# Ledger of designs, part 33: designed miniproteins, single chains

Each design is a single chain, and the fold is of that chain. pLDDT is the mean over its residues in the fold that is shown.

## One batch from the design tools (miniprotein)

Design m1132
Fold by ESMFold2-Fast:
Structure m1132 (fold): chain A 100 residues (1-100)
Amino acid sequence: SEEERKKVLEIMKKLIEEKVPEYAEEINKLLDKRLEQSIKNGWSLETTIHSLLTTLILFLKEKKVPKEVALEIIKEIAEKLKLSEKDKESLLNIAKKLFS
């Protein structure tokens, strides 16, 4: 539902504000646009989560956040979103490849 997608984004925003406050405003604005796109296109909750996390990973890489810090942020968000171990590993592998 739209409410579930908005709740996911609010969890991500809180963790971003805690872990990378210097980039929080910029990334949260980008994530808001991605959520709007998700709602307009009727994406599933799973597709929305994947798109939001990929957007975050690419942003952290562009800002030259250290790989270890970025991976920890992604891991904590995935845990708070209660993603399966398989989905967490998949996203962490994507992040590792993008930061290589």
Scores: mean pLDDT 83

Design m1133
Fold by ESMFold2-Fast:
Structure m1133 (fold): chain A 97 residues (1-97)
Amino acid sequence: SLAEELAAIVKAVESLLERIKAETNPALQQSVLQALTSQLEDVLNEIAKRLGISKEELMNLSDSELYELITKEFGEEAARNVLKLVQMYRELKAQLG
């Protein structure tokens, strides 16, 4: 299910972020952050496609609007995981400049 796929992605992202915190090579850290950001962009694009909207529309929704929309289509577990992925994506974009 989408909820199971999203839960697995959240765990993978959290695991990778813990590894990045221990990384002392700035070039390798930046490379991994860029790759992870691109992967999250692909995931968010797929979520937007399944909702019938653009990624830009998805990213412009408030947290509550996004939660309600995802809950209606895919359930609350999927909604919680999508919000986590959106928050992680925003934090990664901020770190990259």
Scores: mean pLDDT 84

Design m1134
Fold by ESMFold2-Fast:
Structure m1134 (fold): chain A 85 residues (1-85)
Amino acid sequence: MEEVRESLERLGESMLKEGTAPEVVEELKRRFLEAIETSPSDEELAERLLEIARSLEARLPRRVRAVLLDDEELVEELRREREAE
């Protein structure tokens, strides 16, 4: 539990650094922790975490969305933007 909470804190700090609103970070961390505490299997946990990330998708910066949703297409788009600099 403490290790999981520490990982969520690090995720939250990364999201804030990428420009996610503090209230969105807090909501995501709260819902992720709840899913982790209540999910009976790793498969169900992964599914719930993905659903939480998708529900907040419109409120997440593109870089954060790419990581949380494992969106390979969005990662490729961000990589192209970096190369265009």
Scores: mean pLDDT 70

Design m1135
Fold by ESMFold2-Fast:
Structure m1135 (fold): chain A 74 residues (1-74)
Amino acid sequence: SNQEKVREILEEILKEAAEKSKLPKEVAEEIRELLVKYARGELSAEELAEKLAPIMEEAEKFAEVADKILQEKL
């Protein structure tokens, strides 16, 4: 139950971050999907790092937006 609720909150934060990041929609959605798969255990940390490496600047910007959203929900 708690793990399910945490996952739902995380997925909601990631969705909002994709919308508010001001990144190109395709890039924002790619980052969101990768992070959701990682959160669900469908993707390893190694695979996530490899897939984000080419878009690391965009991933960092996405993470900053996600952190701000998380702070607003706490």
Scores: mean pLDDT 81

Design m1136
Fold by ESMFold2-Fast:
Structure m1136 (fold): chain A 115 residues (1-115)
Amino acid sequence: MDAEKLAIVKEAIEVANEATRELAAAAREVDAIDPALAPAVAAEVSKAASYLTEAVSLLEKNPLDEEAREKAKEKFRKAAEYARRAAALADQADAAVGARVREVARRIEEQAEKL
C-alpha cells in the first residue's frame, strides 16, 4: 500500500512538472500568434502553475499524509480549472493551441482523481 501511494505521488509530481512546462510553452505560442491575448492566457497559466507548485510542495513534504494528499488533490482540481480557462482564451488565437491546453487540463484532472 505505501509503495503504491508513493508511486501515485511520484506520478503526480511528474504530471504537475510536465503540465507546468506545456502550459508555459502554450502561453509563449499564443504570444507569437496573438500578442493581444497573451497577457490573459499568461494570467490563467500562472494561476494553474501556482496551484501545481503548491500541490507538489505538499506531496514532497508529506507524501503519505492523507490530509496533504487531499489538499494536493484540491489544488490539482483548481489548476485544471485555470488551465481550461487558458484553453478557452487560447482557442481565440489558435484552435490547435487551445486543444493542446485542454488536453493538459484533462491530464491534471485525471491525476487529481488518482490522489
Scores: mean pLDDT 89

Design m1137
Fold by ESMFold2-Fast:
Structure m1137 (fold): chain A 70 residues (1-70)
Amino acid sequence: HMGDIMSKKMKEEEEKNNENIINKSIDEFKKRMAALGVTPTPEDIEATREATKDYIEMQRKQKKKEEMLK
């Protein structure tokens, strides 16, 4: 039924959106490092990915908190 389809589609769209945010953050980080004349290490890139994932989770928690207030 429509509910099951929407749940799956929402999860797929959320995963794609999260991946886009992560990729954008990594690109921005690489751009900043290049401006400083520094080549980012794989560890730096991974740290940026994890920091972005944490940010996404924090945003999700804030959104849930706002929904509780309304």
Scores: mean pLDDT 75

Design m1138
Fold by ESMFold2-Fast:
Parts: sequence; structure tokens; C-alpha cells
Structure m1138 (fold): chain A 81 residues (1-81)
Amino acid sequence: SQALRDEIEALARRMEELVAALPSLDEAEREKALAEIEELAERIAALLEELAPSPEEAAAYRQGVRDALESIKRAAENPPP
């Protein structure tokens, strides 16, 4: 539904805001931001699974979100010089 897509978009925007803030945060703030990013990623994955027309597509959405989260974590740990 459009309402689910709008919710996913809002959650994704919040996640993007947190990711953009990561380089300017201290260690404790970064840990809290990463925890919130993980919660947002899980919620996005759940909503995408609800929109999925098949179990195979639901699994693909879940994997895509997982891959994105791992990329974000790697970037946070290894910022460019």
C-alpha cells in the first residue's frame, strides 16, 4: 500500500540523517546512532517483507537491508582520511 511505502520512505530519511551525522559524533554518540540505525533497518526490512509478493522476494528485501546496514557499519569504522 502507499501508506507502507510512505512509512518506509520516512524511516529511510531518518536513517540517512543518522548516517550523515556519524562522522561528527563522539564514540558514545556513534554507538547510540548505530543502534538506532539497526532498529530503523529492521523496521524497514519488516515493512518491505510485508509488501513482498512472495517469500523469495521477502528474503531478498531482508538481505538487501542487511547488506546496506553492514556497509554503513564498515563506513563508520573506516571513515575516509
Scores: mean pLDDT 82

Design m1139
Fold by ESMFold2-Fast:
Structure m1139 (fold): chain A 77 residues (1-77)
Amino acid sequence: SLEESLAGLSSLEALARVLRLEGRDDRLPQLTADLPTIGEFVRARDAEGLAAYLVERFGLSPESARLLAEHLIAAAR
């Protein structure tokens, strides 16, 4: 599953993995610039807001964005 494929990955690695799986390799160069905003959603524990941001900013499917958002929030210290 997508959730299993993200296990043990850093935030950057998880983002890059999902982008590659969704065929959004063109969005990889922007990852570093978007990490601060992603970090704000993660700190706020706002899974819905993060999923919406990932759909809008990276063109991810709503399903992949939701799973990735939940993974990033759960993995946060």
Scores: mean pLDDT 78

Design m1140
Fold by ESMFold2-Fast:
Structure m1140 (fold): chain A 82 residues (1-82)
Amino acid sequence: SPEALARGVAEGARDAAALFNEPITVEGYDADGNLVAKATGTTPAEAGRAVMRVLAAMYESNGDKELAEAFRRVAEELEAQA
């Protein structure tokens, strides 16, 4: 399901972010190379949320509204747990 994919990506993003000891800035681009979203996180949890928000914006720009909505929902869930 889109939600299961979003949760898996969020877990992977948190794990990857834990390898960094510095603020992480995530930038998302569309298929034409245009910047569609940018977000910064200073903790693994914040970086994970930044990745999810940027991916949601990229999916929205590609017309993948179901994936965009799922990724946005998981980002909100992570924020509520912080």
Scores: mean pLDDT 78

Design m1141
Fold by ESMFold2-Fast:
Structure m1141 (fold): chain A 87 residues (1-87)
Amino acid sequence: MLSPAEKEFRERLEELAREAEEKGLSLDEVTERVYELVREAHERGLSFEQIDKIAGEVASSIENPELAELFLAASLRAISRLRREAE
């Protein structure tokens, strides 16, 4: 079962995916918001492995293939950037 932190991260990513489809968010807006959510999840104690798994599962639920690929790419870039900042 998902922890409360894992569930919150999943729910917020799913909400962002719905908003991106419904409101037509730009590539830059989606990328920035995914980065913020990944950063918050890491600050709440989620491992990069847990974040990657949840982001991948959410992306797999997105019906729009271009948006799904964007979510995957944005989450991987966010993890890479945070790993670099953490040394």
Scores: mean pLDDT 82

Design m1142
Fold by ESMFold2-Fast:
Structure m1142 (fold): chain A 80 residues (1-80)
Amino acid sequence: MRKELAENIRKGGEAGQKALEEAMKKGIIKPNDILKIIISYDLDPDALARFFVGAEDTPDTRKLREYLAYYVENGEIPKE
């Protein structure tokens, strides 16, 4: 389950959006965890909005998807 959700988040698009929503509903990741990732890696705050509306990827939206996927699969924020 967690691995499948993580892979869908990495892919992005509608599947990624649904996977993140499901992970949040199941309590696998909380809004505060997402904010901590954005702040810790100095990501563009717009990256989250772009992810949810299915907008064209930027470097920061790709990084966000990877960090969110790692957290969903492993339960911890990647170091660095």
Scores: mean pLDDT 77

Design m1143
Fold by ESMFold2-Fast:
Structure m1143 (fold): chain A 76 residues (1-76)
Amino acid sequence: SALRDALEAEIAGAERDYQEALKGTPEEAVKRFRMAAAGYTAAAIAMEQHGDTELAERARKLSEEFRKAAEDLEKQ
């Protein structure tokens, strides 16, 4: 589906998005990471509802990783 393909592309780009966010200010990186975490949480719920449990789990893990990255940056 278009939604599934879009999420797979977004997941494939997650590491690049992480690195690009770090090129800016720490404050902007925190905002970007929290937005990514929220986006992946919403995507996981949508994928679970449509029966793609594997992709939902991958999205949930990325949501947690981005949330943790934001928290770690806020400590600095």
Scores: mean pLDDT 83

Design m1144
Fold by ESMFold2-Fast:
Structure m1144 (fold): chain A 96 residues (1-96)
Amino acid sequence: VDELAERLVKLYFKERGLENDPEVKRILLTAARLLVDEGKLTPEQIKRLNELIEKHKDLLSDSPTDIINARSIIRFFENLGIPVEVFFKIVEKVLE
């Protein structure tokens, strides 16, 4: 899981110069929060997400644009066959 998430972070974020983009971090944080609402995260992942939320409180957004972009990135990785566990690791690695 970790090696695959690292390779995906490199391919889709680092090689595109997006790894430090606050918009991208906001979209990923919003996406992980939507996965909580959909019941797709484990209690341990929810606890980890709450730690990331505390670290990045300035990135919390419920704007329609951020929700649309968050749903789009979830669907993008879903269409690639990336499981939720790997997608959550991508969020964790980009936000750290």
Scores: mean pLDDT 83

Design m1145
Fold by ESMFold2-Fast:
Structure m1145 (fold): chain A 74 residues (1-74)
Amino acid sequence: EEFELDVWISLIRMVAAIGKIEIENGADPEEVIRETEKRIEELLEKSSYLSEESLEKLREVAEEELERLRRFAE
C-alpha cells in the first residue's frame, strides 16, 4: 500500500506541475486551475480503495498542490 500511495502522490503532483507549465505558457489561469481540480478529484475517486490513513495523506497532498497552483497563478 505504501508503494501505491507514493504512485498516487506522484500522479497528483504531476497533474499540478502540468498546470503550472500551462499557465507559464500563457493558458488562462482560471481554466487551468478548474481543469486541474477536476483531474485531481478524479484521481482521488480512483484511489478510494486505499486505507483511510493513505486517503487522508493523499487529500492533504492534493490540497497543498492546488493551493500552490492557485498562489502561483496570482
Scores: mean pLDDT 85

Design m1146
Fold by ESMFold2-Fast:
Structure m1146 (fold): chain A 89 residues (1-89)
Amino acid sequence: SAVEEALKALEEAKERIAALPLPEGVREALLEALDRLEKAIEAKDKEGMFEELNRIAELLRPLPLELQRAVAEALEPLYEALVKLVETL
């Protein structure tokens, strides 16, 4: 299902984010946002999903461009799965 695909992509994204050389506070905040996104996915809450994606974007804004790109790359499969999921809701 699209929900199962999104949850799998989210777990993989968490592993990638945890491995990136991010400032510890930023890594923690991103992982917390991904945990909230997981709950929104399980609840099929589109509004909650978009809220957490916006929060992630705001967390990335003050980072060096190289780290912004690394995080975007790590999250790309998750974003693709979320687009597919939202279309089914």
Scores: mean pLDDT 87

Design m1147
Fold by ESMFold2-Fast:
Structure m1147 (fold): chain A 82 residues (1-82)
Amino acid sequence: GDARAAAEAYRAGLAALAAEADSLPPEEQASPATQQALLDRVRALLAEAGAALGIPVDLAAPPAELEAQLAAVERALREALA
């Protein structure tokens, strides 16, 4: 089902992003350019999951609002898989 495939892709994408971030030296993790690149990848994952679930997402939102949107998508995925 699409919801299961979307959940798998979204969670795999977030896990891969976290692993990539963890592989960087602390000096690179603190760089604004690295933080912006990671944030852009979070926005891409959010866009794909939102489209798959029919949830509107605001990709121009500040990071704190993106965190709230990620939580909303995860809740929707858990509900769709129940």
Scores: mean pLDDT 76

Design m1148
Fold by ESMFold2-Fast:
Structure m1148 (fold): chain A 95 residues (1-95)
Amino acid sequence: MMHPLVREAEELAAEALAAAEAGDKEAARAAVERLRDIALEAIDASDLDPLTAVAEKLRVIGLTEEALEAIDRGDVERFRAAIERLLELVRRLTG
């Protein structure tokens, strides 16, 4: 059975990838920004030590920036890779 944050992250990841493949950059950006927010919520919910929490938040921010740069340049494969890494991070933190 799926954790609620994982389910929402998977739905947002699918939405972001579908928008990117359709060439809808604005929808893709909106979905990845919402996925970022879910990943940050997962970090806060995971009761990590403060230094680990900061490191994971910096990773989320970096992956979000990479995804936004990729979609802006039309690099769907790089966008997909960044979205998949964000989703894996949410799954890891909720398991």
Scores: mean pLDDT 85

Design m1149
Fold by ESMFold2-Fast:
Structure m1149 (fold): chain A 66 residues (1-66)
Amino acid sequence: SLDELIRGRDGPSVTAAAAGQEALKAGASREEAERVARIAYDAGMRGGSSEAAGKAGREALKELGA
């Protein structure tokens, strides 16, 4: 969940939570925000970096129109 990512301490979790929060601030639903955060987190885990998570989060926000 988004709350679990917000409580995360690793780089990908922190970056993913930030992307989800930005989606919420842009008016996205909780489900949309969780989707954005999950996309960012999964990319960060696969790429092994906060940079990978950040890139994926920005792309997901762009797809959302935020």
Scores: mean pLDDT 74

Design m1150
Fold by ESMFold2-Fast:
Structure m1150 (fold): chain A 84 residues (1-84)
Amino acid sequence: SAKEEIEKLMNEAETNYNNGKTDPSKAIENYTKAKEAASQLKSFLQYLKNVKSQLLPSDEELLQKAENLESQANENIAKIKKEQ
């Protein structure tokens, strides 16, 4: 169901983002996975918005959260690459 897909993608984004913070040796890999999950969630929510003409407030909040996770993951990847 749509709800299960949203929950799965958000959990994948959050889990991989946290793994990026806790394991420096795999930080780029984990942040990349977080970014990919967040991007997929954004695409799915945008699709739902197009079909329904508007999102529920809770779905709009999830869209913003996914955008923030993607941005934070990108920033953290850039910082790590600068240190190399």
Scores: mean pLDDT 84

Design m1151
Fold by ESMFold2-Fast:
Structure m1151 (fold): chain A 81 residues (1-81)
Amino acid sequence: SAQLQQQFQDVMNRLEEASKKAQELVKQGKVKPGSAGLAAFFYGLLGGDLAKDAVRSVSESLGMSEEEIEDALKAVDLIVK
C-alpha cells in the first residue's frame, strides 16, 4: 500500500516536471506541441530510455510520419536532459 502510493507520487512528480519542461520547449519553438506532450507523458510514466522506446512504438502504431517521430524523440531527449 505505502510502496504503491510512493511509486504513484514519484510518477506524478515526474509527469509534472516533464510537463513544465515540455511547455518551455514549445515556448522556445524547439519542438511541436504534440511531440512535447507525447514525450512528457511517456517520460513521466516510464522515465529515461524506456520513454524513447514507448514514444517510437506508439508513434508508429498511430501512423505518424518519420518527421513527426523524429520530432517526438527529440522532445524526449530534451526533456530527459
Scores: mean pLDDT 83

Design m1152
Fold by ESMFold2-Fast:
Structure m1152 (fold): chain A 84 residues (1-84)
Amino acid sequence: SGLKAYEELKKRAEELFEKALETPDEEERIKLVEEAIKLYEQAYEYFRGLNEVNPSEELKALAEEAKEKVRRIREEAEEILRSE
């Protein structure tokens, strides 16, 4: 269930980011990027919380993956969010 939820969030976040790259409207691009970041932040908190209750290398790795995705999107988005 949790892995399926993460897979769905990851897919949605990827679709939103891809849509942002295709969108010529800067305001809409910013909104799409912000939504993608929010989804990965939710994934990070979810797996971090699960790992606190039932520690495992798998859950730790999933949390780190989500955290890294947030970091990379934020780095790429900084120019987009300031290019208005």
Scores: mean pLDDT 75

Design m1153
Fold by ESMFold2-Fast:
Structure m1153 (fold): chain A 111 residues (1-111)
Amino acid sequence: VVDEVMQAMVDLGRYLMDNVDKITTPAQISLAVMGIGAMANSGDYAEALAKLEKLMKTTGLQDDPTLLTVLGRLYARLGDYERARKYYEEAIRIDPSNTLARRGLEEVLAK
């Protein structure tokens, strides 16, 4: 039952990524990010990265600390540790309490 709800949310997120012009609420942005996360979990890091960059540009959220953290994670998965570091540092600069960005930065600096 819980898995069916999660799958529906992921499917809606994927739909919103293909239709970024229809994103009108913060909840829809969150669902789109979940769809991007599902792509990354499937190993499609480059596609997930391209869709996230398009989402950020279309919504104007280029300095959102949550989205910057996801960018850093995708770049790290692709082996681009320099870009991953820059995005994690930017996310921490905007929101110093962002635990995911701080952990990601620590992992990248250990490489």
Scores: mean pLDDT 74

Design m1154
Fold by ESMFold2-Fast:
Structure m1154 (fold): chain A 69 residues (1-69)
Amino acid sequence: DIVVKDGLRKIEERLRELAEAGAEPRELMRERYLLLAEEAKVELSEEDIETLLSSTSEEAMELFLERMK
């Protein structure tokens, strides 16, 4: 969905701006996944979040995109 893609990009850009302003990157990464899930109307468990945070960026992106479906 175009709406979902636009929302995800906006959230990513927003979190990147916060990180550049001095926010903790690790905390922002966690919040990014939570916000992305909410925007995409996907429910993530704490187990899923831990898996995403422990994965490589490519693996995390693939897993998250699969969850969006």
Scores: mean pLDDT 66

Design m1155
Fold by ESMFold2-Fast:
Structure m1155 (fold): chain A 74 residues (1-74)
Amino acid sequence: SLEEFLAEVREVIEKYRESHPELSAELEKALAEVEKDPNNVDAWVRIELILEELGEIMLSASASVLALKNIISK
């Protein structure tokens, strides 16, 4: 679910907070934007790119699927 995905992204933010503070901060900002507006395409793209940069390839793929599902399912 979207809520479960957002929770996993928060775990990633905490996991990388010390080793990649800049990427973790950017991911946290993009996550907050998606939480306010799940139709914010720019925020979803930023989540995908940051997760991929952190090596979280499966979560990046999940972000792509959820972005399309939330935007198109209206």
Scores: mean pLDDT 80

Design m1156
Fold by ESMFold2-Fast:
Structure m1156 (fold): chain A 64 residues (1-64)
Amino acid sequence: MLGWGVGETDETPTGTAEASSRTTVTLPDGTTLPLDWGVGEGDNPPTLVLPVPAEAAPAQPRAV
C-alpha cells in the first residue's frame, strides 16, 4: 500500500442547520450540561459551553 489517497475533508453541514440538537453531558452529580462542539473545519478545539445553573453565589439567603 503505497498510495493512501486520503480524503480528510470536513464537508459536514457547517451552519446549514443551527445547533438545535446540542449534546448534553451528564455530570457525576446528575446535572446535565449543554455542550457546544462548534461545527466546522479548522484547528478549533471543541468548545464546551457550561452554563452554570444557579451560579449565583451559594450565599444569597436574602438575609443580612
Scores: mean pLDDT 48

Design m1157
Fold by ESMFold2-Fast:
Structure m1157 (fold): chain A 83 residues (1-83)
Amino acid sequence: MAELTFPEDLDWSEVRRILESSPNVKRAEVRIVDGVYEITITLSKLNSEKARASHDGDEVVVLKSESSDDGLISVGVAAVAVV
């Protein structure tokens, strides 16, 4: 299980655009759940630690974040949900 911490004033529209520009990413969705930023990334058929294949080997990786820490992402964040 892996998690990322994001600052509150992060530009999520840019983050989503960067993730979706990756060739391994079919789509990215960002939502706020109970004050936590949650990124759901649907990957092309890749090896991942924790994935749910929904459509012909597509994998869904969920990243959780919490505010108020020095965690941030940049281009090419490692989207891995590890058990």
Scores: mean pLDDT 46

Design m1158
Fold by ESMFold2-Fast:
Structure m1158 (fold): chain A 87 residues (1-87)
Amino acid sequence: HMLEAMREFMKKAAEYSKKINDAKTLEEILEIVREFVKDAIAFAKKHPELKPVILGTLRLFFDNLKEKYPEIKEELDQLLAEFEAAM
């Protein structure tokens, strides 16, 4: 059960990464990131045993995005803070 939930979350994370790679504007990237944060919070509420994995995955995801898109670093930092506060 837990392994299946973890696979489902990792699949969603991969899908969001693909959407970001396919995005044409920074505004689209921010919208995709907001959607991913909402899904991650929902997953954490449904599977609290996965909170450490979800938190670690999102932190790494945000670090990679800030390196690739420094122009939206402030917006990404705010979204990460909102995510961590919800965990």
Scores: mean pLDDT 85

Design m1159
Fold by ESMFold2-Fast:
Structure m1159 (fold): chain A 81 residues (1-81)
Amino acid sequence: SLLAEEGAAVAALLRAAAEKSEDEEFKAGLLRAAELAAAGDLQGALDLVAALADRYRDNFEDESMATLAQMAVASALRALS
């Protein structure tokens, strides 16, 4: 289904973002969001990525990566609405 394809694409993006992070907690958070997206829970993935962006706001590189991931998940959710 389109939802499953979007979830898989978002999960792949989140895993790629995690591989670029050197912060283990931030990396683990992105990987959890990827699992949610792969399971079709795009809203749960968005909520988790948004929480990561808020938590890492003092680290510009990690906050920027979380914000980009959040925008990608939000865009996928809007496309499926």
Scores: mean pLDDT 75

Design m1160
Fold by ESMFold2-Fast:
Structure m1160 (fold): chain A 97 residues (1-97)
Amino acid sequence: MKSIEESKEVAYRAGLRAAEVADEADPEAGERLRRLAEELKESSPEEAIKIADEMIRLINEASAAIAEASGRDGVLLAASLGVSAVAIASAKVVMRK
């Protein structure tokens, strides 16, 4: 279905943007986010939802680490990660329907 593929594309792009921000505090999380985004794009809708959940979890962990380590500027980077997590969560809702 086209709407599911479009939602996967939104989650993929949000994941790649989150990976760039995560690289500032946790390069391993950034690399994992890139791999998960690629897997999500090629996955079935059910698998894509599970991958999206894992991406959101990693983004939240990276966001917390950045906010703790980088002080005030880290809060702004953490907010950018939060926007990516919301985009992926929104895409996941469409993939479930």
Scores: mean pLDDT 78

Design m1161
Fold by ESMFold2-Fast:
Structure m1161 (fold): chain A 85 residues (1-85)
Amino acid sequence: SLRDQLINQLVDRGVSRDVARQWVDLFYSRYPDLVPDDLSIGVGSGLLKNPNISVDEAVRLTVQLMRDPDRRPDLAGRAARRASG
């Protein structure tokens, strides 16, 4: 299953199976519209190896980083034309 694949990817990156299971289950519970990819698994595993970061916080930080892309939007020139009076 996808869940088992994601758990195994976290374990392969040095996360314990119990912690990996908790992270995947919490990710799906809180963010059901998102699917973890290899990049999010990489970020999540790094966060989970820090003993000062809870599983809950690791999930939130992973999603926050996934939503903060390096891409810059094109800045549209401001429309200077306004109707006055």
Scores: mean pLDDT 71

Design m1162
Fold by ESMFold2-Fast:
Structure m1162 (fold): chain A 66 residues (1-66)
Amino acid sequence: MKLAFVGFDIDPKEVEKLAKENGATKVRVQELDGGIVYAIVEFPTEEQAKKFAEEMKKIGLSVVDV
């Protein structure tokens, strides 16, 4: 299950850490100028992806289409 996230003023290293802790198989995080963070994360199960998406929403990252 592949998800993309966009957020503002988020630590990209913390996003990578949380993704891996939630069982992500692939993680790509890009920090853009102005504090914008773009992340693409892939999980082996839909349940892990949904749980991670809820945690990301709580810290200010929005799920976007991939």
Scores: mean pLDDT 79

Design m1163
Fold by ESMFold2-Fast:
Structure m1163 (fold): chain A 80 residues (1-80)
Amino acid sequence: SADEELIKEIFRTKKISREKLLQLSREGLLELLRRLGAVLDPETEASLAALPKHALVGLVILEATDPNNPAGFHFELLEE
């Protein structure tokens, strides 16, 4: 899928931007959050599904750039 290819590119390059993340569907953003180490139980997933897409993008950026991320990923934010 288009989401899977974009997620693969993000993990390969370790570079993200709001523009690239906005190209992902909500399902793609949730999948990216899971791969970044976020624990998405059904209640958390339902709460996130109620958020506007821009808020999900913000959460991805926080998880991807968080130095305390247990997954150990350190992504570069290209643009604010």
Scores: mean pLDDT 77

Design m1164
Fold by ESMFold2-Fast:
Structure m1164 (fold): chain A 83 residues (1-83)
Amino acid sequence: MASRDETILFLEVTSALLRMLATVTGEDGYRQAADALDEIVREGKEQNLSPREMIRRAKEVIERLVPDERIRRSLIEALEKLE
C-alpha cells in the first residue's frame, strides 16, 4: 500500500504525462483525463481523501477517458500496485 504522498505524486506525474500525450497525439481524451486527475488531487488535498479513495476515482477516470487501450491498461495496473 502506497502512502498518501506517493499516491498524490503518482497522480500528478500521470496527469503531466497525459497532457503531453494530448499535445503530441491531438486526442482530447488525454487532456480530459489529465484535467480529471488534477481535480482528484485537488479534492484529495482539500477533503483529506484516503489513498484508496483517490486510486478508486483515478481508475474510473482512466477507464472512461483514456482513449488508448494499452495506455489505459498500464495505468490501471500501476494504480493496483499502489493499493
Scores: mean pLDDT 86

Design m1165
Fold by ESMFold2-Fast:
Structure m1165 (fold): chain A 87 residues (1-87)
Amino acid sequence: GAVTVDLPEKVEVKEGETATITARASGPSPTFDIRWYLNGRLVAEARGATELTLVIENAKPEDSGVYRALARDADGSGAVAETELKV
């Protein structure tokens, strides 16, 4: 089977609230390396995981944008997905 990453297509919060966005990986492997990126910058990482939650405390309008999640298994198979955060 293929690796997949599932996450919400859009997350909306008010300024000053905490945004939580969970990327969930699935596939033939039991665990994955998962990374979150904003504008090509790594913002969160987990190894040997099935999910990774990005937490943005005290959200500001500047935190709005497209966040990308990448999951990769031990065999080198991977998938990417994107979500939009609106503050």
Scores: mean pLDDT 85

